# Designs tried in a protein design run: designed miniproteins, single chains, continued (4). Part 32

Each design is a single chain, and the fold is of that chain. pLDDT is the mean over its residues in the fold that is shown.

## One batch from the design tools (miniprotein)

Design m13086
Fold by ESMFold2-Fast:
Structure m13086 (fold): chain A 74 residues (1-74)
Amino acid sequence: TVAEVARRVERELLELGLSPLTAFMAATAVELAAAGDLEGAEIALEEARKIAKLSPAVEEGLRLTRRAIAEVLA
């Protein structure tokens, strides 16, 4: 389900050492994309990037999130 994919992304980003807020924004992007709000999903991803901008794991976290978005849109 979309909720399972969103929770998986949140867990994966936390395991990478990203903040709870970054993980929440990434999970929100997955849920927004699944609901058809692709603009809202991009805004949530941009917020996640800004929050985590100093983390070396931010690009990996965003790649995992974009993969999850592709999964829920398939």
Scores: mean pLDDT 86

Design m13087
Fold by ESMFold2-Fast:
Structure m13087 (fold): chain A 67 residues (1-67)
Amino acid sequence: MKMVIVDKETNIGKEVEIESDDEETIKKAVEETLGKEAEITDKEVKGNLKVYTLKVGKKEYIAIVEL
């Protein structure tokens, strides 16, 4: 399935493929994509979308997963 990782400051998104929509898989995919440790700070489900807010160092990212 597809996930988009969005930098909240720049609004630049990067699309990645993930095998599962669980928190561990999403966290790992963000960490592998950005090369830094990530912490999930918020999670929300909106219809067919799972939206996670992640803190990576001093920056925030949003991960959007389409179900």
Scores: mean pLDDT 82

Design m13088
Fold by ESMFold2-Fast:
Structure m13088 (fold): chain A 85 residues (1-85)
Amino acid sequence: MIDQIIAQIQTLIANESDPAIRAGLQTILDGVQSLDVTKLIAGSLRAMGAALDLGKDDLMAQVNDITIQAFRAADEQGARISTVS
Protein backbone atom coordinates (compact mmCIF):
# COMPACT_ATOMS: atom_id res chain seq x y z
CA MET A 1 0.00 0.00 0.00
CA ILE A 2 2.75 2.50 0.86
CA ASP A 3 4.50 1.33 -2.34
CA GLN A 4 1.41 2.42 -4.33
CA ILE A 5 1.42 5.86 -2.67
CA ILE A 6 5.16 6.24 -3.39
CA ALA A 7 4.62 5.24 -7.05
CA GLN A 8 1.72 7.71 -7.39
CA ILE A 9 3.82 10.60 -5.99
CA GLN A 10 6.80 9.67 -8.20
CA THR A 11 4.49 9.71 -11.26
CA LEU A 12 3.22 13.20 -10.34
CA ILE A 13 6.82 14.45 -9.89
CA ALA A 14 7.85 12.97 -13.27
CA ASN A 15 4.91 14.71 -15.03
CA GLU A 16 5.43 18.10 -13.31
CA SER A 17 7.81 20.78 -14.59
CA ASP A 18 7.13 23.47 -11.94
CA PRO A 19 9.97 23.45 -9.35
CA ALA A 20 7.76 24.59 -6.43
CA ILE A 21 5.17 21.84 -7.01
CA ARG A 22 7.95 19.27 -7.49
CA ALA A 23 9.60 20.39 -4.21
CA GLY A 24 6.27 20.00 -2.37
CA LEU A 25 5.71 16.54 -3.88
CA GLN A 26 9.29 15.51 -2.94
CA THR A 27 8.60 16.62 0.66
CA ILE A 28 5.41 14.49 0.69
CA LEU A 29 7.43 11.54 -0.69
CA ASP A 30 10.06 11.98 2.04
CA GLY A 31 7.28 12.18 4.67
CA VAL A 32 5.69 8.93 3.41
CA GLN A 33 9.05 7.10 3.35
CA SER A 34 10.02 8.35 6.85
CA LEU A 35 6.45 8.32 8.30
CA ASP A 36 6.95 11.99 9.22
CA VAL A 37 3.50 13.60 9.55
CA THR A 38 5.04 17.11 9.72
CA LYS A 39 6.67 16.60 6.30
CA LEU A 40 3.36 15.27 4.91
CA ILE A 41 1.57 18.45 6.08
CA ALA A 42 4.35 20.81 4.91
CA GLY A 43 4.74 19.09 1.54
CA SER A 44 0.99 18.95 0.84
CA LEU A 45 0.52 22.66 1.68
CA ARG A 46 3.49 23.60 -0.53
CA ALA A 47 2.38 21.46 -3.49
CA MET A 48 -1.30 22.51 -3.23
CA GLY A 49 -0.37 26.20 -2.83
CA ALA A 50 1.88 26.13 -5.90
CA ALA A 51 -0.77 24.19 -7.90
CA LEU A 52 -3.44 26.74 -6.90
CA ASP A 53 -1.19 29.63 -8.03
CA LEU A 54 -0.86 27.92 -11.44
CA GLY A 55 -4.58 27.00 -11.74
CA LYS A 56 -3.84 23.24 -11.70
CA ASP A 57 -7.08 22.08 -10.07
CA ASP A 58 -6.64 18.41 -11.10
CA LEU A 59 -3.16 18.29 -9.55
CA MET A 60 -4.40 20.01 -6.37
CA ALA A 61 -7.16 17.34 -6.05
CA GLN A 62 -4.61 14.54 -6.64
CA VAL A 63 -2.25 15.97 -3.97
CA ASN A 64 -5.18 16.17 -1.52
CA ASP A 65 -6.17 12.52 -2.20
CA ILE A 66 -2.56 11.30 -1.86
CA THR A 67 -2.12 13.25 1.40
CA ILE A 68 -5.26 11.59 2.87
CA GLN A 69 -3.99 8.14 1.77
CA ALA A 70 -0.53 8.89 3.23
CA PHE A 71 -1.97 9.94 6.61
CA ARG A 72 -4.06 6.74 6.70
CA ALA A 73 -1.00 4.62 5.87
CA ALA A 74 1.13 6.41 8.52
CA ASP A 75 -1.62 5.86 11.13
CA GLU A 76 -1.84 2.15 10.25
CA GLN A 77 1.94 1.73 10.61
CA GLY A 78 2.57 3.77 13.78
CA ALA A 79 -0.36 5.66 15.34
CA ARG A 80 -3.52 3.49 15.31
CA ILE A 81 -2.75 1.18 18.28
CA SER A 82 -5.79 2.42 20.28
CA THR A 83 -8.17 1.98 17.28
CA VAL A 84 -6.85 -1.43 16.12
CA SER A 85 -6.35 -2.97 19.56
Scores: mean pLDDT 76

Design m13089
Fold by ESMFold2-Fast:
Structure m13089 (fold): chain A 100 residues (1-100)
Amino acid sequence: STKDELTKLLEELIKAAKEGDESRVKKYLEKILSKPISPEEGEELVLKLTHAILKETDPQSLEMLFKAAMELIRKSNLPEFTRGVLEGLLRISYAVAKMI
């Protein structure tokens, strides 16, 4: 299913970020963004990246995950209110992760 494929691509993106591989992060992000993503699927992907951010301790990996999540929010067909909520949650999660 498309949802299973999107989930697998996101898991590869998270793995690439943990390995410090910025080129692979960009590659998987482009693959995700090339697919028809519903607003609901976009929201799920952003929330999954937010959870990855909260578990990340490496500053470089953390920044790559944050940037990827921001680009998903920006380029996904999300309602304005949902976009604002997810962006706020992401920024708070990033700030908390940097404190640990």
Scores: mean pLDDT 85

Design m13090
Fold by ESMFold2-Fast:
Structure m13090 (fold): chain A 65 residues (1-65)
Amino acid sequence: SAEFEALAQQVATSEDPLERLKAAVNALEKFELTEEARGNLIAAAGSPDAEERKNAAQAALEHFS
């Protein structure tokens, strides 16, 4: 889903932690996610490290169905 991909990218790349949280919450409310996609999206939103956020968001995209 292009919309889920856009939200995951916002979680990965937004400099504002509140905007990252809002993007993650929007994705969690809008999509029925697998446990792996959900866990990785939450990890991406909570990580203070930019590379860790990108890796977790990518994993969320790979487990999206």
Scores: mean pLDDT 82

Design m13091
Fold by ESMFold2-Fast:
Structure m13091 (fold): chain A 90 residues (1-90)
Amino acid sequence: MKEELRREAEIKASQGDALELVGRVENNPELLKRAVELYKESARLAVESGGDEELLKDIRKQLKKLSKDKDKEVSELAEKAAKEIEELLK
């Protein structure tokens, strides 16, 4: 059960990475927003699995990178999500 949640968290983080890459190449803020949501879901699953600190740190790093995006909505969503994960790591 916890093993499955951890694997699902890793899969969703990987999907987030893929959408971030495509969203940046296509200059598509909707794909970048979807990447943020996948990272948030991955973080939630990581916590449910017993707290994968390394995965949470990796997700936070990707979200901090997205918080510097030129699109204001993407930047604001990513900044908020990064702060939520930072609280989970305390």
Scores: mean pLDDT 84

Design m13092
Fold by ESMFold2-Fast:
Structure m13092 (fold): chain A 79 residues (1-79)
Amino acid sequence: SLKADIDVTGNPEFIEAIKKFDKGLAVLGVKVKGTAGADSAQVRLNDSEPITVTSPEQLEEALKELLSKAKKGDVIEVS
């Protein structure tokens, strides 16, 4: 089975939200890395403008948007 390269620490609820996209990330060949804060995170695709999220649901929406633009080999950074 395909597995995505997800190397994210921090808030476990945000990590669980990211892991919901494991299959999509693996198929696209997109990596996710970084650290989610206790109450918020910033997510960006490569060097794009970051999206600020304050809930797991907002993170899922942000990831959906970024993945619609992503190409094989791209990186989503969480900070």
Scores: mean pLDDT 84

Design m13093
Fold by ESMFold2-Fast:
Structure m13093 (fold): chain A 98 residues (1-98)
Amino acid sequence: TEREIQILEAALAGLQEAKTAIENDDLASLDESRETVAANVEKANAGDLEATRALVRATAQGQAVLLQEKLKVSKEEIIALLEKQIAEVQKKLEELKS
């Protein structure tokens, strides 16, 4: 549906932004992202697509920190996992637009 496409496009943008931040080692803003995520949860629940994008980005960045610090997963493996998630969302979008 049109709404599902909009939500998935926002999620895709969030995942792409998270991948770029991880590639650039820009995880220092995680604490600010967590505070922003709390504010954006209410907006996303109200249907704000920009807030949805920000929430997806912050969640992906948070998972990356967990994988690197606690599970000692390499940056390359984390990027590969994100690329797989991005490809899955892109495939779903293509199917919905077809």
Scores: mean pLDDT 77

Design m13094
Fold by ESMFold2-Fast:
Structure m13094 (fold): chain A 80 residues (1-80)
Amino acid sequence: SPMQETIVMAVGIALLTEADLLIRNGSPEIQKQAQEIRSEVQQILNDLRAGRISVGEARQRLVELGDRLNRLMQEMQQQR
């Protein structure tokens, strides 16, 4: 539905913002992993907009990438 697509797009944009925070403030190792995740999030959003993947597939993939970003956030906090 258009509403579900809008929600998934908003989640993806939030993950891009989190990745950008890690790229700005993380170690070189964290920055590299955050850049890779950011690129994957952007590709999912592009594929969703183009109708190449379903809303359900996009949601599942973004949840997995969000979990990876949360682990990197915890690692960054431990390095301070």
Scores: mean pLDDT 88

Design m13095
Fold by ESMFold2-Fast:
Structure m13095 (fold): chain A 70 residues (1-70)
Amino acid sequence: SMEEIEKKADELFKEAVKRIRQSTDVEEIQKIIDEFIKKLKELNVPGRLGAIYLVKLIAEATEVWIERER
């Protein structure tokens, strides 16, 4: 069901955020984002929902990147 897909997408998002928060370099963060996108596509997550999660994940990655540059 769509609700099950949304739950799985949210679980993937939470895991990706956790990994990004613990990451020390941009290459690792990029791999986490790429893997997340791949998993969303494999799950057939609707494009709008996928875009929302991706924007949130990029925001998390951006915060980590800014912290490392300071």
Scores: mean pLDDT 82

Design m13096
Fold by ESMFold2-Fast:
Structure m13096 (fold): chain A 85 residues (1-85)
Amino acid sequence: SNEEEFDKEVSKLEFEAVARLLEAIRAGGDGEAAAREEQARFKEEFKRLAKKYNIPEEKAEKMLEKLTAGFDRFAAVLLAAARAR
């Protein structure tokens, strides 16, 4: 279904965003700037996918809020761990 393909593509976007953030931290760059960039990219691509798969706007908005909140918490943990090294 369109919803199943959407969920699959969103999961792929999440893994790619996390992988790029981890690589930026590993490379010794500005991890906070990298986290902001990846969140912005994720939001843009998520909205494109939601439109492509005709996901109801209300459902897409709720998912995006939950996913971005989760990403912010995860990024904070990764950045704290990097500072402790």
Scores: mean pLDDT 84

Design m13097
Fold by ESMFold2-Fast:
Structure m13097 (fold): chain A 66 residues (1-66)
Amino acid sequence: SLLERLEELARQEEELAQQPNTPEVLEKQIELGVEQVDLAVQITVELQKEDPSASAEERVKKARER
């Protein structure tokens, strides 16, 4: 799902934050940041398409399936 992909990218960003400050690490952090923004936009769009009468639990479940 898009949400699980976002969580994986956040984990990778946390791992990179523990690396020494090199140009290569900074470049990887920028790439991850762009991917996280793109996924966050996609998740927001998908949530907007969800049934607004659905419970928060049901919306989370559907988001995880996408």
Scores: mean pLDDT 71

Design m13098
Fold by ESMFold2-Fast:
Structure m13098 (fold): chain A 94 residues (1-94)
Amino acid sequence: MEKEIEKSLTYPASTAIFDLGALAALNKDEKERQKLIDLAKEYGLKNGLSEKEVQKLIKEGEELAKEASKEKGNLSSRMTGVGLRKMAEETVIP
């Protein structure tokens, strides 16, 4: 009984709410943002999630979308990090 904890957020309802939160954060139309948030709340509650769990999943989705937006703004830096490491393996010698 003590090992029923899966440690993974792979529940269908959780995934849908998280994805709706991410879409809301990326949407520049305030009306559509609110519609997505409302849909996420309704879906979560109907699928047995608490209001607090739904809010947490929405926030996590928004943070992921925000992180992706920052990565796109810093795409060259992120690509440079990967590419520079690869290039260093090819060109940096003692």
Scores: mean pLDDT 59

Design m13099
Fold by ESMFold2-Fast:
Structure m13099 (fold): chain A 90 residues (1-90)
Amino acid sequence: SQSGINNIQNIISQTRQYINNNDIDGAINQVYQGADQLDSMGQTSTSDQVRVSVDRGQQYSSNGDYDQARQTVGGGVSRIQNTVIQQQRS
């Protein structure tokens, strides 16, 4: 739905802001919300892949490996964004 697309685009934007502000925990929480939104839109496979990626990012963050955490969270955001682009063109 258009409402779902608008909501997930807002989540992507907020996640990018958290990453830019070095708030990795905030970014991780937003990516989990993005995965929930993808699942509600029927994108269950992509949602599952995003959750695996952000779980790994959370582990890196907990271990103090913030560089790998940022890279992993960024990858999750890119996957969400690519899925939204495909949805808008469908």
Scores: mean pLDDT 82

Design m13100
Fold by ESMFold2-Fast:
Structure m13100 (fold): chain A 89 residues (1-89)
Amino acid sequence: MEEARALYERVRAHGEALLETMSEEEAERETMRERRADIRRAVHLALAAAGAESAVPLADELVDAAAAGDVERAQRLAEELGRAVRAAA
């Protein structure tokens, strides 16, 4: 119970951090790209640990939405990812 909640909170925090990269200027594009890649790996590991590997495509789509600057889509995907992790717990 405690572990599942901690994994959910980690995945949620990664989603929120990813959304924050969308507020950065184009001048830091390379740094933001590396940050998104790190977040993607962290989310994949957290999903595997939570038993929510079926949600990996949602995590990938969230990273793609953030890279495209689609705030509305990224927010919806972050919420769906959070729900998927919660359902797996």
Scores: mean pLDDT 71

Design m13101
Fold by ESMFold2-Fast:
Structure m13101 (fold): chain A 58 residues (1-58)
Amino acid sequence: MEEERKKERQKRANLIAAESMTLIAQGQADKSKDAERAQQILDEGKKAVEFYLKKAEE
């Protein structure tokens, strides 16, 4: 019971982190005037989001 509650809180924290990383990456990409740099920012953001989503599922 207690172990499961801790896992649920950790899962929620990772989901929030993933959502925050998505918004940050999109905002930074929008600020970039260089399409190549914008894509690089999005790719790095996608990897960060995948990292947090994977941690939320573990």
Scores: mean pLDDT 78

Design m13102
Fold by ESMFold2-Fast:
Structure m13102 (fold): chain A 84 residues (1-84)
Amino acid sequence: SAEEREIQLRLQRLIQLLEEVLVHGLVLPEADAAAFKKAWEILTSAQQAVPDFGLQPREKREEVFRKIWAEIEKAAAGTLLTAP
């Protein structure tokens, strides 16, 4: 659905942002930095837990993306990662 595509695109944008912050060393306030680190850990753990993720059926990939996003929102509530 359109909503599922939006979540997937948002997750892809989040991954890009996390790479810029955590890999390229952009300095953030301590609380936001902790939330970004936690989000990165959630993403990397999820990728390791699903072997051949890219080969999984589309429905399963969308379900995994939805679950990952929900975990990130819970971990990063009230930070820049969940700001409108």
Scores: mean pLDDT 63

Design m13103
Fold by ESMFold2-Fast:
Structure m13103 (fold): chain A 71 residues (1-71)
Amino acid sequence: SPEIDAEVWVALAEIARGIALRDLPGSKEVEELTEKYLEEVRKAAEAGDFDRANEIIHEFLKKTDELEKKR
């Protein structure tokens, strides 16, 4: 079902969030990015657009990598 698919994709996005927050602890910028991406991933997955959900996760990881490099 779309709801179960959305839960799976959000869980993957939450894993990405956990990795990012481990490397950038206490970063409000990372926290705000993760909240937005979790919502976007859920919406894409609920619409059945799994390519979009994957793209959103990759874009989030790219942005968090850029933030880590700026330190």
Scores: mean pLDDT 75

Design m13104
Fold by ESMFold2-Fast:
Structure m13104 (fold): chain A 60 residues (1-60)
Amino acid sequence: MQEKKQNLLNALEQRDVEGAVQAFDELFADVPPEHRQPLLDLIRAGDFDHAKHLVEAYEP
């Protein structure tokens, strides 16, 4: 779980939207859409700073 979170953080740091969406899907595969959608929307919008803050606060 920690390695999946780090992969997402790395993709966000590199501003790689496609890589971040892939890593997001791997980390949050078991999370209901209504709880993960706000973070996915930030990633797709390119708001990497807000997305990174939320991911860093997430403890799997």
Scores: mean pLDDT 77

Design m13105
Fold by ESMFold2-Fast:
Structure m13105 (fold): chain A 62 residues (1-62)
Amino acid sequence: SYRVTVVMAPGTPQSQVDQAQQRAQQALQQNRDSSPQELEQAVRQALADVPGVTDVYVSEVP
């Protein structure tokens, strides 16, 4: 399984943080069987319209 880490700019409103978390979770569910690179790209695309997102990391977890 994968873990997605979304990095938010300091001072980002909680509403944007919540939106980023929801979109990242949806992208993860839709791409759970994809490669890490494909999942990272899908999450980055899903978060493109969310202000305050500075980076995205995808890692495998046991």
Scores: mean pLDDT 80

Design m13106
Fold by ESMFold2-Fast:
Structure m13106 (fold): chain A 55 residues (1-55)
Amino acid sequence: DLEKRIEELRRQLERLKAELERTTDPTKYSALGIEIAAVEFQIAQLEKELAEKLS
């Protein structure tokens, strides 16, 4: 289910952003930033797939 997968990724994104706000380690901050970008990209791709299926 694409909608459920998108919601799971959005929850993961919220958790990652919260962790980023708490992080004082530059290395962890950089790693979290990369992971956030990857999750945002996955969400965008799945949202496009969902839009195509609903049309």
Scores: mean pLDDT 84

Design m13107
Fold by ESMFold2-Fast:
Structure m13107 (fold): chain A 89 residues (1-89)
Amino acid sequence: MEEKEEKLIELYRELMKNASDVDKQLEIYREILKILGFDEETIEKYIEVHRKYLNGEELTPEEKKMYDEFKKFLQEIAVRLEKRERERS
């Protein structure tokens, strides 16, 4: 369990370092979803939704739901990262 959590935190940090690189962000998102146990078809759907959002394209209600769900996963990782940094400070 700890090893999986450490990998997610590392990927989230890498995502923050590459905030201006869309292609790199999408690769990191794919790796996060793989660790969370999603299949490749589902991962590619999430990646396509994020790509559309970053391009300013209109999301369907279904795509918006997927976007919101993925944002919740990222927020949970961010909260865990902040908690660890506060405990070390």
Scores: mean pLDDT 75

Design m13108
Fold by ESMFold2-Fast:
Order: sequence, then structure tokens, then C-alpha cells
Structure m13108 (fold): chain A 55 residues (1-55)
Amino acid sequence: SAAERLAALREELAARVRELVADGIKNNVSATELEQRVQELVLKHAEEARRIREE
């Protein structure tokens, strides 16, 4: 169902954000760059969620 796919996308986004933040801290990435990368993941999630809702 669309609800199950949206739930899976939320879990994937959460895991990706956690991994990205942990890796960014380990590699001393700037706060600005880290914020931008997180925003890119959120935007990609929003686009995919929109596609699921439109089917």
C-alpha cells in the first residue's frame, strides 16, 4: 500500500540522515555543508513521497 511505502521511505530517510550526520562529524564537515546535504535528502524524500501519493 502507499502507506507502507511512505512508512518505509520515512525509515530510510531517518537512517540516511543518521549515517550522514555521523559521517560528517567524523570527517569534520562544516555545519553549513552538513545542513545542505540533509536538506537535499529531505527534498528527495518529499519528491518520492509525492510520486507515491499521486499513483
Scores: mean pLDDT 83

Design m13109
Fold by ESMFold2-Fast:
Structure m13109 (fold): chain A 93 residues (1-93)
Amino acid sequence: VTVAKGKIELEEVGDGEFRGKITLEDGSTVDAAGYRAKKGMTVTAGGVTLTFEEGEILAIGNTSPTERVIAVGKIVKKENGKYIAEGEVARVS
């Protein structure tokens, strides 16, 4: 699993649930569901551990049935109902 920088762009669709996309370092995009991260939470996938801070967004997308993208980002701005976060992205297969 490779961890890279990425951008998360999400719209709130329900209580603490978000939908949108993850943009990877190479400019490719993945449709994603997002959630508010809890302080001190970690996610381990494919031998990689991502750490959460309070107020961060966890976003998960599927590139295929066998490959998943997991992103953790800090909200940097909100525009027209969309939250923009920047952080770390891991591909998991």
Scores: mean pLDDT 71

Design m13110
Fold by ESMFold2-Fast:
Structure m13110 (fold): chain A 99 residues (1-99)
Amino acid sequence: AIELLEKAKEALREERLEEAEEYLREALRELGLSESTIETAVAQVRLAHELLGGEAAVLLVEGMIQVVRGEEELSEEVIAAIERVLALLAPEREAALAA
């Protein structure tokens, strides 16, 4: 799984979005996640790329690698990227719940 997540990071840095999404899907399947969870994670990485740029999407995948490795704490850069994505998603999520 980690090797596929590293390949997803490289593809994101090179703007190869379709390859990055496929590597991410394969990695998450190897980790035993449901297809619904996989597609949600892929959609979140895609949204981070669209709204915050490729580096934010790369940092989200780096966070996944840190979790898989069993690291005690995520790096500050990963935490900041997650917080930025969540802040941007909060208004859209509230609008969807209200509609």
Scores: mean pLDDT 70

Design m13111
Fold by ESMFold2-Fast:
Parts: structure tokens; sequence; C-alpha cells
Structure m13111 (fold): chain A 62 residues (1-62)
């Protein structure tokens, strides 16, 4: 599970705290993972990240 700080970084990169997976969400998560030396995320992993953002109340930048 990502930390609240890591989820805020993903939100700052354009990942939206909603139930819809967009190509932009996938691109942002995969760019973040590549910087960390992690494999590309699956759609299910992106869905779980977005659910964690909603659950923790991570703000989406305006």
Amino acid sequence: MYTEEELRELAARGVRADGKITPEDLAAVNAYRAERGEPPATEEEVRQIKLDMIRLGIPTPP
C-alpha cells in the first residue's frame, strides 16, 4: 500500500480520486513507478490506488 505522502504525489501528478480509470491515471502511476524502479501498474492496482485516495481523503489539486 502506498503512503499518504505517496498518494498525494500521485494526485499532484494528475491521478484523480474517483472511480474512473483514465489513460492519464495509468500514465501518471506508471511514470511514478518507473522513477522508483517498480514494474508498470495493472488496471486493478490503479483502481486500488484510487480507492485508497478516496478512503484517505487525499485532495486533488485544482
Scores: mean pLDDT 78

Design m13112
Fold by ESMFold2-Fast:
Structure m13112 (fold): chain A 88 residues (1-88)
Amino acid sequence: MEEEEIRREAREAGLNEAAIELLLEGAEAEKAGDLETAEKYALAAAYAHLKGLSREEAREIKEKLLAGDEEVREEVLKALKEAAEAAA
């Protein structure tokens, strides 16, 4: 089952449970052809994993991104960019 496969791979990769939940929701948006919504879920998942967020905190970030909160979007993108540059 596709959801079970995503959960298994994400857990094996060491992703937190909040990030796994958001990745699954994003996959459903992608299947529906809503690539903009899928991107927002992917950003929320990556940020939740990076910051070690709880499911509750991760859902709040997701809801703000879906609502078009530009300040939250800029914060998420900045944090992910800085983390990627630090890991290189």
Scores: mean pLDDT 80

Design m13113
Fold by ESMFold2-Fast:
Structure m13113 (fold): chain A 86 residues (1-86)
Amino acid sequence: SGEEAAEEAMRYGGEGALTAIRGGGEEEGRRYGELAREAAEAGEGNAAELGRGTAAGLNYMAGAVSKLAGDEEGAKGGFAGGEEAG
């Protein structure tokens, strides 16, 4: 389903971002962070079917990877959205 695909993409993106940060440089981490953010945003589009808990998690994830990518506004929105969804 679209929900399952979004969750799988989120997991892959998150693992990639963590691996790049721990093994690669800041720019490599930023690239994986942007990939994870795009996956999080795609998943958030189905929030009505995902439920509040999953929607909150996706928002927090999007905020964290946006911050990693240097997107301050995206980070603020993601963290605020996580609090609202709870």
Scores: mean pLDDT 58

Design m13114
Fold by ESMFold2-Fast:
Structure m13114 (fold): chain A 104 residues (1-104)
Amino acid sequence: FEELRRELERLATEEKDEEAREALRMLEKLEEALARAPTEEDKERLRLTAEAIAAAALAIAYAKQGKLEKAREYAEKALELMEELEMPEEEIEAFRKLMEELLK
């Protein structure tokens, strides 16, 4: 996970990627929530949520850079995590459609 965060920081600062910057902001809020989480199950869910956000942001950023193979790998990882988190079908479908458009 640390490597995913570091890559997001690079994209946010060097490439000025808006999705990477927003993902980092969301990760900061999740780290605060993780510190206050009352159960191990809540902590695990927050960790998976953070990883899903990082993977999704990296998929979008790499697709924009034309690094389609990396974009596909991170998109698949994000989709698997979203399904494990039982996110609304509508949100999972929206991300899938976005990645299909970007990976053309």
Scores: mean pLDDT 80

Design m13115
Fold by ESMFold2-Fast:
Structure m13115 (fold): chain A 82 residues (1-82)
Amino acid sequence: SQQQALQLLDERFKKLVEEARRLIEELRELGAEDEAREFEQQLKQLEQQYQQAQTLDQKMEVVLELGGLVAEARYLVRKKKK
């Protein structure tokens, strides 16, 4: 059902936000303060967009974008760890 799909998206969004925050903190610990601030700004924008989204498609677009942000942050963390 659409309600079940929305619930699963909400759960996925929450997990991606938690992962993004963890990666941002790791970037700061690695001395990548400028990159951490940029990711934090993008995360805040995506959180706001998700809160404003009222349809399944709108929420899916935000979750897809957040997934991309997490992938980029994860790649940068790996690169900075050497």
Scores: mean pLDDT 88

Design m13116
Fold by ESMFold2-Fast:
Structure m13116 (fold): chain A 100 residues (1-100)
Amino acid sequence: ALHKPHISVYFQKPAKFGEENTLVSVVSNFSPPEFEVQIKRNGEVVEDVTVTPVVLSENGLAFQIVEQKIVPKEDDVYESVVKHSTFKEPIVKKLDRSVV
């Protein structure tokens, strides 16, 4: 069965400019388990990303957490880009409001 992922993106701590934080992307309730997540800062891919193993629930739906350490800066735009076979185009979530 094909199930579209539910995507939640947030900072681990309240966002403060110049202080280290972790950007957390939770991808859940999707099938098949193959997917790709990219974190972008000002349109550029961030490569230093920590990814948990994919967990399968008893009904075959997948869950995964992606974490990236970042230092928020004024005027930075953060995006989480999720690619999955159920989407015609990658889904983009912007995070600029999490810093205001």
Scores: mean pLDDT 70

Design m13117
Fold by ESMFold2-Fast:
Structure m13117 (fold): chain A 91 residues (1-91)
Amino acid sequence: MEEARIEELTARAAEELRAAGVPLTPGLLEALRLAAEAQVLAEQGRLEEAAELFLRAVELTVKELVREGKISEEEGEEIIEEARRVAEAFV
């Protein structure tokens, strides 16, 4: 039940962000869903596909935070570069 697992992981991540005081925008919820899908792929041993979706989730999160004025564009690029390094370490 891949869809149920993705929804479970997405809901848990959303609750953690809400507890941390982060507003849940539609774009941020989409990013959480991509991250949950990456986790499911990783659990299946599909590490390359998981790394690609993880990076997309981070890129979408950064774009949303920059759009909302929560972080600078420069800070966002640093976060994306760090995520690329993390993804590369798992491939």
Scores: mean pLDDT 77

Design m13118
Fold by ESMFold2-Fast:
Structure m13118 (fold): chain A 94 residues (1-94)
Amino acid sequence: SSEIERLLKEIEELAKKFAEKAGDKEVEKALTKAIENLKNAKSALEAEEAAAMLVMTMSVAILAMKKEGKDVSELEELARETAEKLNEYVRAVA
């Protein structure tokens, strides 16, 4: 489905923007792995699990940066957009 391919590309782009703004190599690595798991999901349940891991990775990164006193407003917006696209993706593959 062209819709599934489009959503996946949008999710990948949002994750890359998040990693760039976070400026943390461990966050970049974790997001890359979560995207890889999403792409390799063989069932709707596996896609949902991968999506949950991606959202959790972003949330943990935001919390860590808040503890350091950093402005996370842009990262919170990217995480929100990513979660919305992931919900669309999981629904499309079900």
Scores: mean pLDDT 87

Design m13119
Fold by ESMFold2-Fast:
Structure m13119 (fold): chain A 74 residues (1-74)
Amino acid sequence: GGGTAAAYASDGAVKNFDSKEKAIQSAVEGARKGGELAGRPDEAATLAENAMKQGKTPSDAAGLGSVAAGEGAR
């Protein structure tokens, strides 16, 4: 659904990142957009940031955060 689309959008954005900070921001933004569809953008953003700190890729972090906030967390 929308969470998956947001995760792929985040993955595209991080192709041009110059730093870890930009990669984290891209993953968080993608997850937040996916989380908005589930009504939980802040939870999605937090989960994506934590996934990035655990060494996940930006697309995986955004996907995990957005899905968990919408469906996986229910």
Scores: mean pLDDT 64

Design m13120
Fold by ESMFold2-Fast:
Structure m13120 (fold): chain A 76 residues (1-76)
Amino acid sequence: SSRDKEIAELEKEREKLLEQLQALLAQMKKDMAAMDAAKASKAEVREKVLKYTTELLLLVGEIAELDAKIRRLERE
């Protein structure tokens, strides 16, 4: 059906965003470990955490919006 196709397209977009989320978390883990090994200052760690937190919140928000759209289509 037209709805099944729309849901499938949104699920595909969701999978891409989840892959981006996993990649972001993996990169954050690597960067945090590298900063710890380099004995980075508290200021440098804080700036990096803020950058990753901002990117993470935006991406999680996009996933949540797609999840809401999929749920609406499934309920109709």
Scores: mean pLDDT 86

